# Designs tried in a protein design run: designed miniproteins, single chains, continued (5). Part 78

Each design is a single chain, and the fold is of that chain. pLDDT is the mean over its residues in the fold that is shown.

## One batch from the design tools (miniprotein)

Design m18709
Fold by ESMFold2-Fast:
Structure m18709 (fold): chain A 97 residues (1-97)
Amino acid sequence: MLEEEANKIIEEVKKRIDEALASADLTPEQREALRHFADELLKNFREQAKKVLEEYKDDPEKALSKIKELANKTLQAFDDYLAGLKLSQKREEELKK
């Protein structure tokens, strides 16, 4: 069923983000910022996925393709944000020492 497959994609994205949050070596402030960003990112992804399911209800293959594209964009945005936090910390350490 289309909704079941969409829910599997949403849960996989959530799992990857949760695992990255749990394993990331970050300061408390960076972890809080990343958690806030992740929560908003997941909320936006769920809302967009729901709209795709409603818009493409008669074309399940297209709906799933669009949701997978959204999932990839969501994970990429999260990875880019996390990488930015790590690079910012490294540059600050290099400039101070």
Scores: mean pLDDT 79

Design m18710
Fold by ESMFold2-Fast:
Structure m18710 (fold): chain A 89 residues (1-89)
Amino acid sequence: MYTITVVIKLPDGSTISVTVTFTKDDRYVEKSITSPETGNTYKVVITYDPATNTYTITVKNLDTGEEKSETIPVSEIKNGMVFTFNLTT
């Protein structure tokens, strides 16, 4: 079981922190959060690719469609890791 923190940095200087817990057997995990500052809804998605043995962490602004992703090998993922995404919307 892994617990990571995803930090979404917004253009107004505010940040949203989302804690996501998942296991190596999870192929897809999603969590949605609404910014109290902007009213925009963001979706954090973690997907596992068994062919490459990697996790992809994706942050999407559901109101604007802006999306950013980062891929990490399963061997490098650790409990307490922080992933920071800078969004323009």
Scores: mean pLDDT 80

Design m18711
Fold by ESMFold2-Fast:
Structure m18711 (fold): chain A 85 residues (1-85)
Amino acid sequence: DEDFEEAIRWMSEVFGVEESTIRRVAEFLEKNGIRKVDEALEAIRKIDPSVSEKTVLAAMLVLETVKLKEEAKKKLEEARKKALE
């Protein structure tokens, strides 16, 4: 997904973490419905203890950014539809 890939690239540059690592962590967190930092850190350390806390935070920010963009797109489409009435 374009928005997901763009968010990964930006977080990779900001946090200095590889895009592939952020993508893997973000996909794992989304698939398992993990939204709390403590749960995310425990789950990721159990599957890959080499992943840093900043990588987990970067992945969580990617997911939050994608969610906010999706919600904004829905609100804009509703506003556009109402303006055309």
Scores: mean pLDDT 79

Design m18712
Fold by ESMFold2-Fast:
Structure m18712 (fold): chain A 91 residues (1-91)
Amino acid sequence: SEVERAYELAKKSDVNTQILAAAMYLALGEYELAAAFAKGAIERDPTNNDALYLLAVAYAKLGKVDEAREVAERITDPKLRQEVLELIEKA
C-alpha cells in the first residue's frame, strides 16, 4: 500500500516536471521540445488540461494547425480551450 502510494506520487511528480519543462521550452521558443515534453505528460495523464493546452499551443506555433485543433478539442477547461482556439485562428 505505501509502496503503491510512493509510485503514484513519483508518477505525478514526473508529469508535473514534464508540464513545467514543456512550459519553459514554450517560453523559450523551443516549440518542438515543448511538444515532446507535453506529449510525455499526456501519455501519463491523457486528460491533463495543462499538458493538452501546452501541446496545442506548441503545435500552433509550429504551424501544425490541424494537429493543434485536434488537441484543443480534447481540452475540457473552457478558458484554456478558448485561448488555444484563438491562437490557432491567428496562426
Scores: mean pLDDT 80

Design m18713
Fold by ESMFold2-Fast:
Structure m18713 (fold): chain A 80 residues (1-80)
Amino acid sequence: EYEELLEESKKILREAGELEAIETEDDKTLIFRAAIILARKGKLEEAEELLERALKLGLISEEELEGLKEHLKEVYEKVK
């Protein structure tokens, strides 16, 4: 559900110390930032699942999803 995805995203941001983002960014941006944080932590599969959930809820387009997945892979490869 939308609220569950948003709360999970906020939890990821809090654990990463991104408190300012939680207060200032919109919901869609918080979800994107959470996915990037997961990829930076080596959790690429979880990051991609977060974005797939956003697509299912109508928050992003299929085109946005593909672009974001590519960015997540780039972030993940950079931290290996």
Scores: mean pLDDT 79

Design m18714
Fold by ESMFold2-Fast:
Structure m18714 (fold): chain A 104 residues (1-104)
Amino acid sequence: MEEMLRNLELVARELGLSEAELEELRNAFFTDPARALELLVGLLSRRVAEAGDPDRAGLLGDAIQAARNGDLDAAAALIQAALDVPEETARAIAELIHALFQAA
């Protein structure tokens, strides 16, 4: 739990989430993992769309599938490429996606 909260805070900081967005994601994470996953994927998709590169959307899709399958190394590498975020942030995102799929 504490590790996942640290991952949420790191991701929120790097993606520039508002306080309201972080609160909604955090509340959903503990009450509705499927909703939390939907919210997180939506936020990641928004970041990709802001970059204006359609190839990055494909990388994000592949990253989500890798995280779902428990391949966190592949997921982190794909997230880093899709979002242009540091390795630590990419790993945190991969771990959050995996945890939400396991909880759903």
Scores: mean pLDDT 81

Design m18715
Fold by ESMFold2-Fast:
Structure m18715 (fold): chain A 91 residues (1-91)
Amino acid sequence: AEAELQRFVAEQRARAEALIAEAGELFSQNPTSEEERQRALRLLAEGAGILRGLGLPVPPVLPDDPEVRAIVEGTAARVRAELAALEARVA
């Protein structure tokens, strides 16, 4: 039961780190396309949302953009709901 919660947290953390790393790689290529820049921002926002949902530190430098905020909040809410459901099943 406890092992299931630990696996979920570990898998979500690994996913968040992978998304943030991919976004960083895209930004390092100095994308000139708005589409490429928006893709990198969405990956960063999803990774940040996962960390927020897990109650972990989130990167402090996210653009003040409604679409980015919506992705962060939506992803965090989903992760929190999945974590709560797992906790309920192991009680």
Scores: mean pLDDT 78

Design m18716
Fold by ESMFold2-Fast:
Structure m18716 (fold): chain A 100 residues (1-100)
Amino acid sequence: KPPTLKEILEFVKKKLEELIKDAPNMSREELVQKVREILLEVSKLVDEFVKATTNKEDIKKAGKILQDVVNLNVLAVSDPEAAIQYAKELVKKIEEEIKK
């Protein structure tokens, strides 16, 4: 069954919270690998969601979350400290969206 937008947001939040918690004990290579794994999982969830929905606003929101995770992946490769800060900001944004 295709995921809901809320389930995608909750999944991303959970994975980013785990990443933030584990980050102090990770090498740069481990951080990049974990972010890439998150990106691949989120890409699959967004693809399933977009194929199952006709709501243009929800499609746009799902696309934005995917783009945010793509940006996180770019930062993880170039600036690991900025990547963790970005992940923290993204968790806060997702929490606000879920509470609506």
Scores: mean pLDDT 87

Design m18717
Fold by ESMFold2-Fast:
Structure m18717 (fold): chain A 65 residues (1-65)
Amino acid sequence: DLEEELRLYEEEREYLLANSPPSTRVLIRALEAGLTEEDLEKIREELKGKPSSELVEALEKKLEE
């Protein structure tokens, strides 16, 4: 049942978002907004060697586009 699957996903999502660090929360939001693994890989390559805060900022910018 798709409705039951969605309900379980929403419950898990709520707990993950409430208990996740900012980097994990922005990744979940980016994936839900339709960013692909390829988009994430490109951002990761551009930010190679930079702190995780830069990754969060880059993903937030992509979500605004």
Scores: mean pLDDT 70

Design m18718
Fold by ESMFold2-Fast:
Structure m18718 (fold): chain A 100 residues (1-100)
Amino acid sequence: SSIDELIELVKETTKKIKEAIEAGKIDEALKLAEEFKRKAEEIINKDPSLSEEEKETLLEGFEDLIKYLEENKDAPAEKQIENVDAHTDLLIDALNKLKE
């Protein structure tokens, strides 16, 4: 299903984002987050079972992750990773609720 595909995309991409942050490559992490949003948008837009409201809510979750990375680019890596994990958990929770 598209939701299962999105959950796997979230898990794999956020792992890469955290690896970039740990390496001190915050610009790479931001680029990965933007690419992630574009891929998620393609998957979301191809699913006719999702309402426009559900699509907007999911896309806002991805936008919030990007915004937090941009706002926290000067923070210690540990704090940046903590924020990625928090936003990742929110996205996965929202996706799992769509399966109910």
Scores: mean pLDDT 80

Design m18719
Fold by ESMFold2-Fast:
Structure m18719 (fold): chain A 80 residues (1-80)
Amino acid sequence: MEEIVKEAIKLLEEAAKKSSPEEAKKLRQLIDALETSVKAGDGAGAILALEDAARLLEEAGFKEESKKLREYARQLREIL
C-alpha cells in the first residue's frame, strides 16, 4: 500500500504545480486524505481518495495522470 500511495502522491504534487490555485488546493486536500488513510491503515479511504483525484485530474485535462491514478486504485483493491 505505502509504495503505491507514495507514487500517487508524487504524481498529484506534479499535477498541482501545473494546475490553477483552486485545483491545486483540492489536489493537496486529496494528498492529505491519502497520507491520513495510510497512517490509519484505511485502504478503502485511500482507494476513494485516489478515485476522487483521478476524476479531478480528468476534469482538469490531465487524462494520462488520471489513468495512472485509476491503475493505482485498482492495484490497491487487489492487495486489500
Scores: mean pLDDT 82

Design m18720
Fold by ESMFold2-Fast:
Structure m18720 (fold): chain A 80 residues (1-80)
Amino acid sequence: SELARFEHLLDTVKKWAEAAAPDLSDAEKAELDALLAEMQQTIEDLRQGRISPGQARQRLLEQLTKIGKILYAAALRKRE
């Protein structure tokens, strides 16, 4: 199901965030936590039938793009 797929995606992204945590600034950690909370809310809205699967996909893609930028920036700083 779309719901189970998105829940699995969130779990995966949380693990990436945890792995990157030692290389993140406090500001980046706060932004990541906020974005993960937005993803969780999107999935909850879908679970409760408040939004369509298409709306959930659009929101999750936007949040993933922002998360990816934070994680990529941290990875670049770690590279010498």
Scores: mean pLDDT 87

Design m18721
Fold by ESMFold2-Fast:
Order: structure tokens, then C-alpha cells, then sequence
Structure m18721 (fold): chain A 70 residues (1-70)
């Protein structure tokens, strides 16, 4: 649907943003962050708006990056 397309476009933008902000992440760490974001979208896409999903995905990405940095 157009709504699903918008949500996936938002996810792609957030992934690109996090990759740009965290250039020192390895390929495996990058995949881990992207997988956590994609899982969050899949679990919430039918319940949350695009804006709410983008905010939640950013929070999940921040949390995962923090775990990797620890």
C-alpha cells in the first residue's frame, strides 16, 4: 500500500542517517542495527503512523548503537 511504501521509505532514510552518523560501525554491526529497525517496523506498521514509527525506529537504533559502543 501507499502507507506501507511511506513507512519503508522512512525506514530507509533513518538507516542512511544512522550509517552516516556512525561511520565506524562494522558491516556486521551495521546489519545488526538495520535488522533491529526493520523488526520494529514489521511489528508496528499496522498500529503506528509513519511519524510514530519513524520516532520509535530512531529510539531502537539509538539503543542498539549504545549497546554496540558499550
Amino acid sequence: SADDAAKWAALQRVIAEYVARNPDLSRAERARVAAAMAKTLEENKDTLSTAELEALVKEVADREVARIAA
Scores: mean pLDDT 82

Design m18722
Fold by ESMFold2-Fast:
Structure m18722 (fold): chain A 92 residues (1-92)
Amino acid sequence: SREGAEELLEVANELAKAIITNAPKEKLPEAIGLALRAVGAGAEAYFDPSRALEAAEDVVEAARAAAELGLLSEEEAEEFAERARRAGERAA
């Protein structure tokens, strides 16, 4: 559905903001890369809902990678991952 695609893009945008906001200067290049991956995936699903499940998995991977870098807690990353999967399922 369109609502699912919009939700996935919103989750991706919130994740990107959290990643960048939490990044110390030394980790900014990695943080920017993850933020771009998340937003790019959300945009792909928004314009092509047939890609929604794959895009949701890209957002999940970005959230987990951000937690590995210490930019999010594991709990925050799991919350973003769950929200992304639900939105992807609703978009598909």
Scores: mean pLDDT 86

Design m18723
Fold by ESMFold2-Fast:
Structure m18723 (fold): chain A 68 residues (1-68)
Amino acid sequence: MLSEEEVEELIEQLRRSDEDEQLELTTDFLMRALGLSREEARGIAQEIRDGGVDFTEFVRQLYRRLQE
């Protein structure tokens, strides 16, 4: 499972990335965090982008919900 430090590094990387890079980073995060296939994760990341959701806030919120 992703550590808090890995998520913080991902958020900083997302802030420095263009939209295509943000999509790939979010896809990789979804695969690692939820165990999704690349195709499934990319589909979800695309829906997040199309919905106008900020990828940094999405990653932070999802990670918080996965904490046990």
Scores: mean pLDDT 80

Design m18724
Fold by ESMFold2-Fast:
Structure m18724 (fold): chain A 115 residues (1-115)
Amino acid sequence: GKAEELLKKALEEEDPVNAGLLIGEGLIVAAETDPEKARAMAEALRDFAKTLKNPEAQKLLEEMADLIVELAEETDIIRRIGLKLRIIGLAYDIGMVMSLEEIKELAERLLEALE
């Protein structure tokens, strides 16, 4: 699906911010189209966060997981827009803080959660 395509595209990126933003878009698409898969991806985010030594990266992934679960359950249009903007900002921060290698490993784990 579209979420899988975006995550696969993240694996081909050479810039960590671009890779992070593609992951964020894939998570948004999953939350809007398949809430059960979005919840599985949120758990993959939390599990991956526990493997990281950088506390800032850990915090960003945990915040992303919380926002994805919230977006998957949100029915109000204005609140959904606000959540998507927060997710995009957090995806940018992930790209700024995490290495490209770590972001690609995250994308692989999220792809596993989709299937």
Scores: mean pLDDT 91

Design m18725
Fold by ESMFold2-Fast:
Structure m18725 (fold): chain A 80 residues (1-80)
Amino acid sequence: SEKLKKILEEIKKAIEAIKASDYEAFAEHLRKIRELVKDDPEVLKLVEETAEKINEAGWDDKETNIELLKKLEEEIKKKM
């Protein structure tokens, strides 16, 4: 799926932004993920739950935030 490929590319870019401590880039890639999944309520729910968990863990917890995005990637692959 072309849509799935784009979603996974944006998740990888979000992970790289976390590694680079680039919050602005992270927020932009998260916005693009939301736009790509806007018409899929089940997938959008997974994205929003992941964003909430990242907010709860805090920006400085890079290890947890990267693992949350990797888990999101695997869950989206199973749904699409």
Scores: mean pLDDT 88

Design m18726
Fold by ESMFold2-Fast:
Structure m18726 (fold): chain A 130 residues (1-130)
Amino acid sequence: FEIRDGTLADVPAIQAILEENGIALSEEELRRLIETGFVVVAYDGDEIVGVGIASPVSPDRVGLVALAVRPEYRGRGIGSALLRELAARARAAGARTLEAVVDPSAAAFYRRQGFRLEQEGNLYHATLDL
């Protein structure tokens, strides 16, 4: 697979992958995230098989909005590669941290990616130093 920038032409494919993963983002919000944040897509040939989305929270902090891989492509390192690419772009933009709010079911994945996790109620606040 290959990681590339998400573009406005990718919006329908990105929405389909997000919907497959139970994530609801409007077309308007996704277009704004492509213009103002970080959107990266994973290609297998000419097909988009994963998407990572992050948005600036402050000048030094970037928040993970979504990380989604098509079910049939899971277990191939695509999610990890998307997350690493988002971290690299956030760092290049001058951010000091990449942050996420994650379900307990995802906690082990984020720990393996180098995030520090702090439990807040029924969720985890995950922080990656850039």
Scores: mean pLDDT 81

Design m18727
Fold by ESMFold2-Fast:
Structure m18727 (fold): chain A 92 residues (1-92)
Amino acid sequence: EALELQRELYRVLGEGAIKVAEAAEKGDEKKAEEIREKTVKEVRRLALAIPGVSEEQAEQTAEDARKLLELARKDPKFGKEAGKLLLELAEK
């Protein structure tokens, strides 16, 4: 339950980081921003669905995701590496 939602959050964030990095590498800044916004909204929704997570904690998680995805846009190599690590965490 809580663990499954946490895994899905890691998967969504990991996929988002890789897709943002790939869009940025291709020079598609508009697509990178669209993926970032969509991923942040989904991360906030998933975090809030986790039992015991407050609205404040979900918003903080969304802000942390926003920062990570902005770093992935500015440094695509970092974004792909971070995304792969998050996907590994989702499989555990």
Scores: mean pLDDT 86

Design m18728
Fold by ESMFold2-Fast:
Structure m18728 (fold): chain A 67 residues (1-67)
Amino acid sequence: MEPASPEEVERLRKRILEANEKGLTIDNVKTEEQYKEILDVELEAYRLAGLSDEQIEKVKAYLESKM
């Protein structure tokens, strides 16, 4: 599997920092926009860790079930 590009890593890092500054987690989001922000960050992290598209979809379903 190809390693994540430095640009992708920096984008994810920035998004994680912004989410952390807002105190957002999947369990405490209050708006659909916040939910999508956290979900996208989580899924991007798994994609960069080398999960397949099929595995990413399973993770997404799992995270959505936690709401």
Scores: mean pLDDT 66

Design m18729
Fold by ESMFold2-Fast:
Structure m18729 (fold): chain A 68 residues (1-68)
Amino acid sequence: SDEELRERAINAARALAEAFGLSEEQIERLVEMIRRASPEQLRRADFLAALSAIRAGDWAAAERHLRA
């Protein structure tokens, strides 16, 4: 479901951000962006690209992919 997708996306993004040592402020911003995103936006390739960038430690790329 869309709710399950959003919950998993928030949990995965938070875990990855914490693992990469992002600040609490950055983590809150990331979670807020995911909460504001429509299910359509969450399914877009840009969302997956943003998660990949976070995993790679490229925060600038992640921000570009998450911006509306």
Scores: mean pLDDT 71

Design m18730
Fold by ESMFold2-Fast:
Structure m18730 (fold): chain A 93 residues (1-93)
Amino acid sequence: ALTVKLEAPRWGPSGKIIVTATVEVDSEKPVTIAVTFRADDKPVVGEAFSAVLSNGEKKTFSAEIPADVKRVIARAEDLDTGEVVEDSVDVPP
């Protein structure tokens, strides 16, 4: 199984919002994952990550997102099986 969890958004030094996602794998074999971020209905350009995770391994990914966004979605995909998991957080006003 694949799990993704978003932390509460925080302000970055560039006046953008920093979002952090933690991906964890529960699998008998190593999993190749892709992690992407979406701001509202728009993909975050250039903020795509890939990694190989072993069973029980956790890895953290961060992205900078424009300040006028209402909602952030983190998407983790198992590239071998096509399994997708998402988590979302609302950006405070």
Scores: mean pLDDT 76

Design m18731
Fold by ESMFold2-Fast:
Structure m18731 (fold): chain A 86 residues (1-86)
Amino acid sequence: SGEELLRRAGRHIGEKYPVPDHLIEFVARNLIPSSLKDYPGFGRSLLANALRTELGFPDAEALKKVLLKMSDEEIVRYVAEGMREV
């Protein structure tokens, strides 16, 4: 489910960076699923930059490296569920 996917993504990111689930959900809602379906790497970069801006993380590249461990399908579903406002 989308909630399970967001919690999984939050836990995965949280292992490297302590991020509240509600902020991850907020960031996911600002991504465009169509763009991510065609270019998942671009979507990961957008998500990393958004998290850096909203949460004050100084290192978007390190966060992007963590997100690269997620599958392309997981990134697309994560964003799609965020657009649904889960």
Scores: mean pLDDT 49

Design m18732
Fold by ESMFold2-Fast:
Structure m18732 (fold): chain A 77 residues (1-77)
Amino acid sequence: DKYIPQVEELVLELLREKGKLSLVELTEEVSKRLGLSISEARKLVFEVLEKLEKEGKVESEAVDGLLMYRLNPASIP
């Protein structure tokens, strides 16, 4: 998809700056910064998170039934 590299960089930057964010929080920031609809941003963020988890760069943690995302400790500079 057209925005995958931009969304990937932005997600990694947001997680570096904020530490831990939900899918909703990541979607809102991507929507705001790239001028995408919430629906479009959600699809792209989900795709990027799947890819980054597969690559071991991002991990998910369940907190009270909510999935939170963070950088894998091994990938933090």
Scores: mean pLDDT 79

Design m18733
Fold by ESMFold2-Fast:
Structure m18733 (fold): chain A 90 residues (1-90)
Amino acid sequence: SLEEELARERQRKKAEVDKMIDEFVNKYKELLEKMKTATPEERKQLAQEIVKLINDLKKKIDEIVTDPAEREKYLERFRKKLREVQDEID
């Protein structure tokens, strides 16, 4: 049925975004670990890489999720994961 097809499509999009967020978290943790032993100049470069990584993820979520309400739910999930990683490093 159309309802089953729409449900499968929603599940696929959710899985794709969740995978992207998990990949982001892994890369973000790697960059934060590098910052612990980095020189002040290297830390500036790593901070720029982190900003780019965040912006790239937001752009990809915007491209995959066209519904504004659904998009906001994914961005909230991303913000929650970002806070959890920051708390783990502190």
Scores: mean pLDDT 80

Design m18734
Fold by ESMFold2-Fast:
Structure m18734 (fold): chain A 82 residues (1-82)
Amino acid sequence: EAIPGSEEVEQQVEDFAARNAEAAAKGTVAYVATIEIGGITIELVSGSEESLEKAKELGILNEEHLKALNVGEIKVTRAPAP
């Protein structure tokens, strides 16, 4: 049963973004990753680039899993803190 549910994946991505948005709001350098799952565009904001790479390794942003959900390309952009 290889379908964890696109809603659960989206929920995890949103939760990750919300948690890291608080860290970025404290004046740290923010890293934004944009992914598309089933035609839905999701933006991930992290307080560090390393945190984003860690999430990919842990399977949260696993390219192989995202391909099963008809995902496009994963784009990461560095953004300065406000």
Scores: mean pLDDT 47

Design m18735
Fold by ESMFold2-Fast:
Parts: C-alpha cells; sequence; structure tokens
Structure m18735 (fold): chain A 75 residues (1-75)
C-alpha cells in the first residue's frame, strides 16, 4: 500500500501546476478533465497493486474496496 501511495503521488504531482493554472483561469471544464485524469491514473495503479500476488488477503481486500470506490466515482 505505501508503495502504491508513493507512485500515486509521483503520478499526480506534475498535474498540480496545471490544476493551479486552471483554477486561476476559472476553467471549470479543464479542472473536470484534470480531476478525471487523476482518478483514472489512481484506478489503474490500484488495480495493478490489487493484482500483486505478494499482498496479504487483508491488503488485497483493502485495495479492492478502494478500486470499487473509484470505479463508482468514474461511472
Amino acid sequence: LPAVLERLRAATEPLVPAVEAAEAAGDEARLAELEREMLEAALALLREAAADPSLSPEERARLEAQVARLEELLA
């Protein structure tokens, strides 16, 4: 889980300046697009992590619950 959070941070951190620029411009459409990109990136990383055979059943269940939550948000 910590490794997944580090990868998620690394993937989303470059998007922070784009989000700030869109907020400053009042570009709601761009903000929605960036938010969707971040959620899709998070979902992909969590799905990959949940497929890791080295995970305990407890860790896998936790990741699967997070995947389900993000899938609901993207639906």
Scores: mean pLDDT 76

Design m18736
Fold by ESMFold2-Fast:
Structure m18736 (fold): chain A 95 residues (1-95)
Amino acid sequence: DERLKDRLEKLKLLAINNPEEAKKLIELYEKTIELLKNKTNEELLKADEEVRNIIMLALELIHPQENKGILELTEEDKKKMIELLKEEIEVIKEA
């Protein structure tokens, strides 16, 4: 869980040092959450590169050392990702 702690600290520092960039990141995370709720894995694979990068980073945090791609996402993976992204949004907002 050290990777998650390091990630949250970096997001907090980003929010403090660059609040405009942090606002854009929140919007991107909210977009990613909406896509995770409503889109198939094939549709997610065709999403903007920024969205795909967020999904892949979240997937690595949820399943460290597993070689899972977007097409291999389970409904449980998507739920955990949504929870993680919501936590990251709150950390950014509270900074």
Scores: mean pLDDT 83

Design m18737
Fold by ESMFold2-Fast:
Structure m18737 (fold): chain A 82 residues (1-82)
Amino acid sequence: SNIDKLVDEIDAAIKAGDLDKARELLLQLKKEVNNSKSLSQETLDKIFDTAVQVFLFADKNGDKDLADLALEVMEKVLEMQK
């Protein structure tokens, strides 16, 4: 799926230390989540875990805007869980 591809690309960006690429890809992931009417629990868990990893990466590098974006994605996933 496009979400699986974005998750893999975000992981690669984090491993490369690429803050700009991680932000670009996380914004794309956020749009995919916002445009989805329903997602499986497994997909929601995967997105949440990815956002947690981005948050930790952003925090380590002092990137407050990226950390805030990751928190927004985490909150959106929690809101989608009934």
Scores: mean pLDDT 88

Design m18738
Fold by ESMFold2-Fast:
Structure m18738 (fold): chain A 56 residues (1-56)
Amino acid sequence: PEPDLSKVPAKPALEILKKLGLPPPKEPVTDEDSMEYLLNLLMNQVLEENGMPLLP
C-alpha cells in the first residue's frame, strides 16, 4: 500500500481480517459496528495464535 493516509481504523481491521482468513461474525451495518466486531475477533485470533486466554 503506497498511500499512508489511507489507513482508516475500520479499513485496516477489515484488511487484517481478510489477511488472516477470518469471516465477519455478523453483517456490518456501520463502519464502527463492523470495526468493533472485527477488532474483537482479530484480538481473540491473535491471542489464540499466541496461546493466550481469549477475551469473553
Scores: mean pLDDT 57

Design m18739
Fold by ESMFold2-Fast:
Formats: sequence, structure tokens, C-alpha cells
Structure m18739 (fold): chain A 92 residues (1-92)
Amino acid sequence: DEISKLKKQLQENLIAMLEAAENNDAEKFEKAAEEALETVKRLAELGEKKTALDALESFIKLAKTIAKENPSLKEVTEKIIKRAQELKEEIK
């Protein structure tokens, strides 16, 4: 099931974001975040609009928390939050 596979990929990307944040690795964090956003976009394209929007809200909340806890990641978290908000408006 493609949808189940994408949901699993999204979970793996979110875990990768958390691991990168723990290591203060901005490059790995941005890469994992971009992959998560692409997975969310694909879920929306497959008709999982509610799942995609719910995932974006959780993603934005997580990124905001990371920005507060990891000041060294502030620039990259602000960039990905903006990208997530833009994607949310595209899906709505």
C-alpha cells in the first residue's frame, strides 16, 4: 500500500529531524525536513488531504519547538516552517 509506505517514510523523516536537531546538524535537519515535506505533498496528491494537513500542523509545531530549544538551528527551522506553511496553503 503506497499510502502506508508514505506514512512510514514520514515517520522516519520526522525521527531523522529529531536526531539531527539533537546533534545540532543544520544540513541533515534541513534534508530530513525537505524529505518530510515532499512525503506530505505526495500524501495530499494521493487524496490523503486531511492526513497531509494534520501532518503539516504537527510538523510546524515540532519545528517551532526545535527552534526554541536549539538556537543554532533557528535559521533553518524558520526556513522550513515557512515552506510548510506555504505547502499547507497549497493543499487547502
Scores: mean pLDDT 87

Design m18740
Fold by ESMFold2-Fast:
Structure m18740 (fold): chain A 102 residues (1-102)
Amino acid sequence: DSEKVLYLSAGLELIETGDADGAIRRIAAAFIDPNMPPEEARKLAEELAEKYREEYYKKILEALREHLEPMLRAESGGSLSEEELRALTEEAIRRAEAVFNK
């Protein structure tokens, strides 16, 4: 699922870097036609990032809430407890919310 991967990866980058604008631009860029001229593509991505910032933010939070714990479980190979998985997911969401409220 390309949307799931897009929003989840943007959310992880947001938490790692603390860069909300970078995460939103990453999402906007995914909606640009790859055959569009580079200057036009850049301007459109910038416009989409401004116009849909709140919508992209909501999608990032939804992806973290729905998909982060299953991803961490799969990547850990069972080495993390259910309590540790829950704590990591809750902390990730808290960090994402804190970055957007700055």
Scores: mean pLDDT 81

Design m18741
Fold by ESMFold2-Fast:
Structure m18741 (fold): chain A 119 residues (1-119)
Amino acid sequence: MEAEVERARKRLRSEVKEEDVEKVKKEYPFLNDDQATAVAYFRNTKVPLPSRLFEALVLAGVPLEIILGGQFELLAGASLLEMLEFVIKRSPEKYKPAIYLIMYELTGDEKYLEKAKKL
């Protein structure tokens, strides 16, 4: 499982342009490289899809068990936002800034941007 997750992360990282990652790091210098890559990856999506959200969470380093829990919530009828709220509640503090920024990119709601900056 861990080896498969690491291979998925390497593949997804190769799909993100270095210039897009650097732009996100300039906007949000408190993000690490994986988190900046995740935000850039999701921002580059023209149509927000559940699969793109899960791929962004994998890039951000969110543990697979938490991501799979979020997928189960969607299958149970949760919205994309409710799924992200499930993921953030169960995530360690270090992952929360990237998840809040993904919520901001998804919704345009500045409350998520404020939450990301305060962590």
Scores: mean pLDDT 81

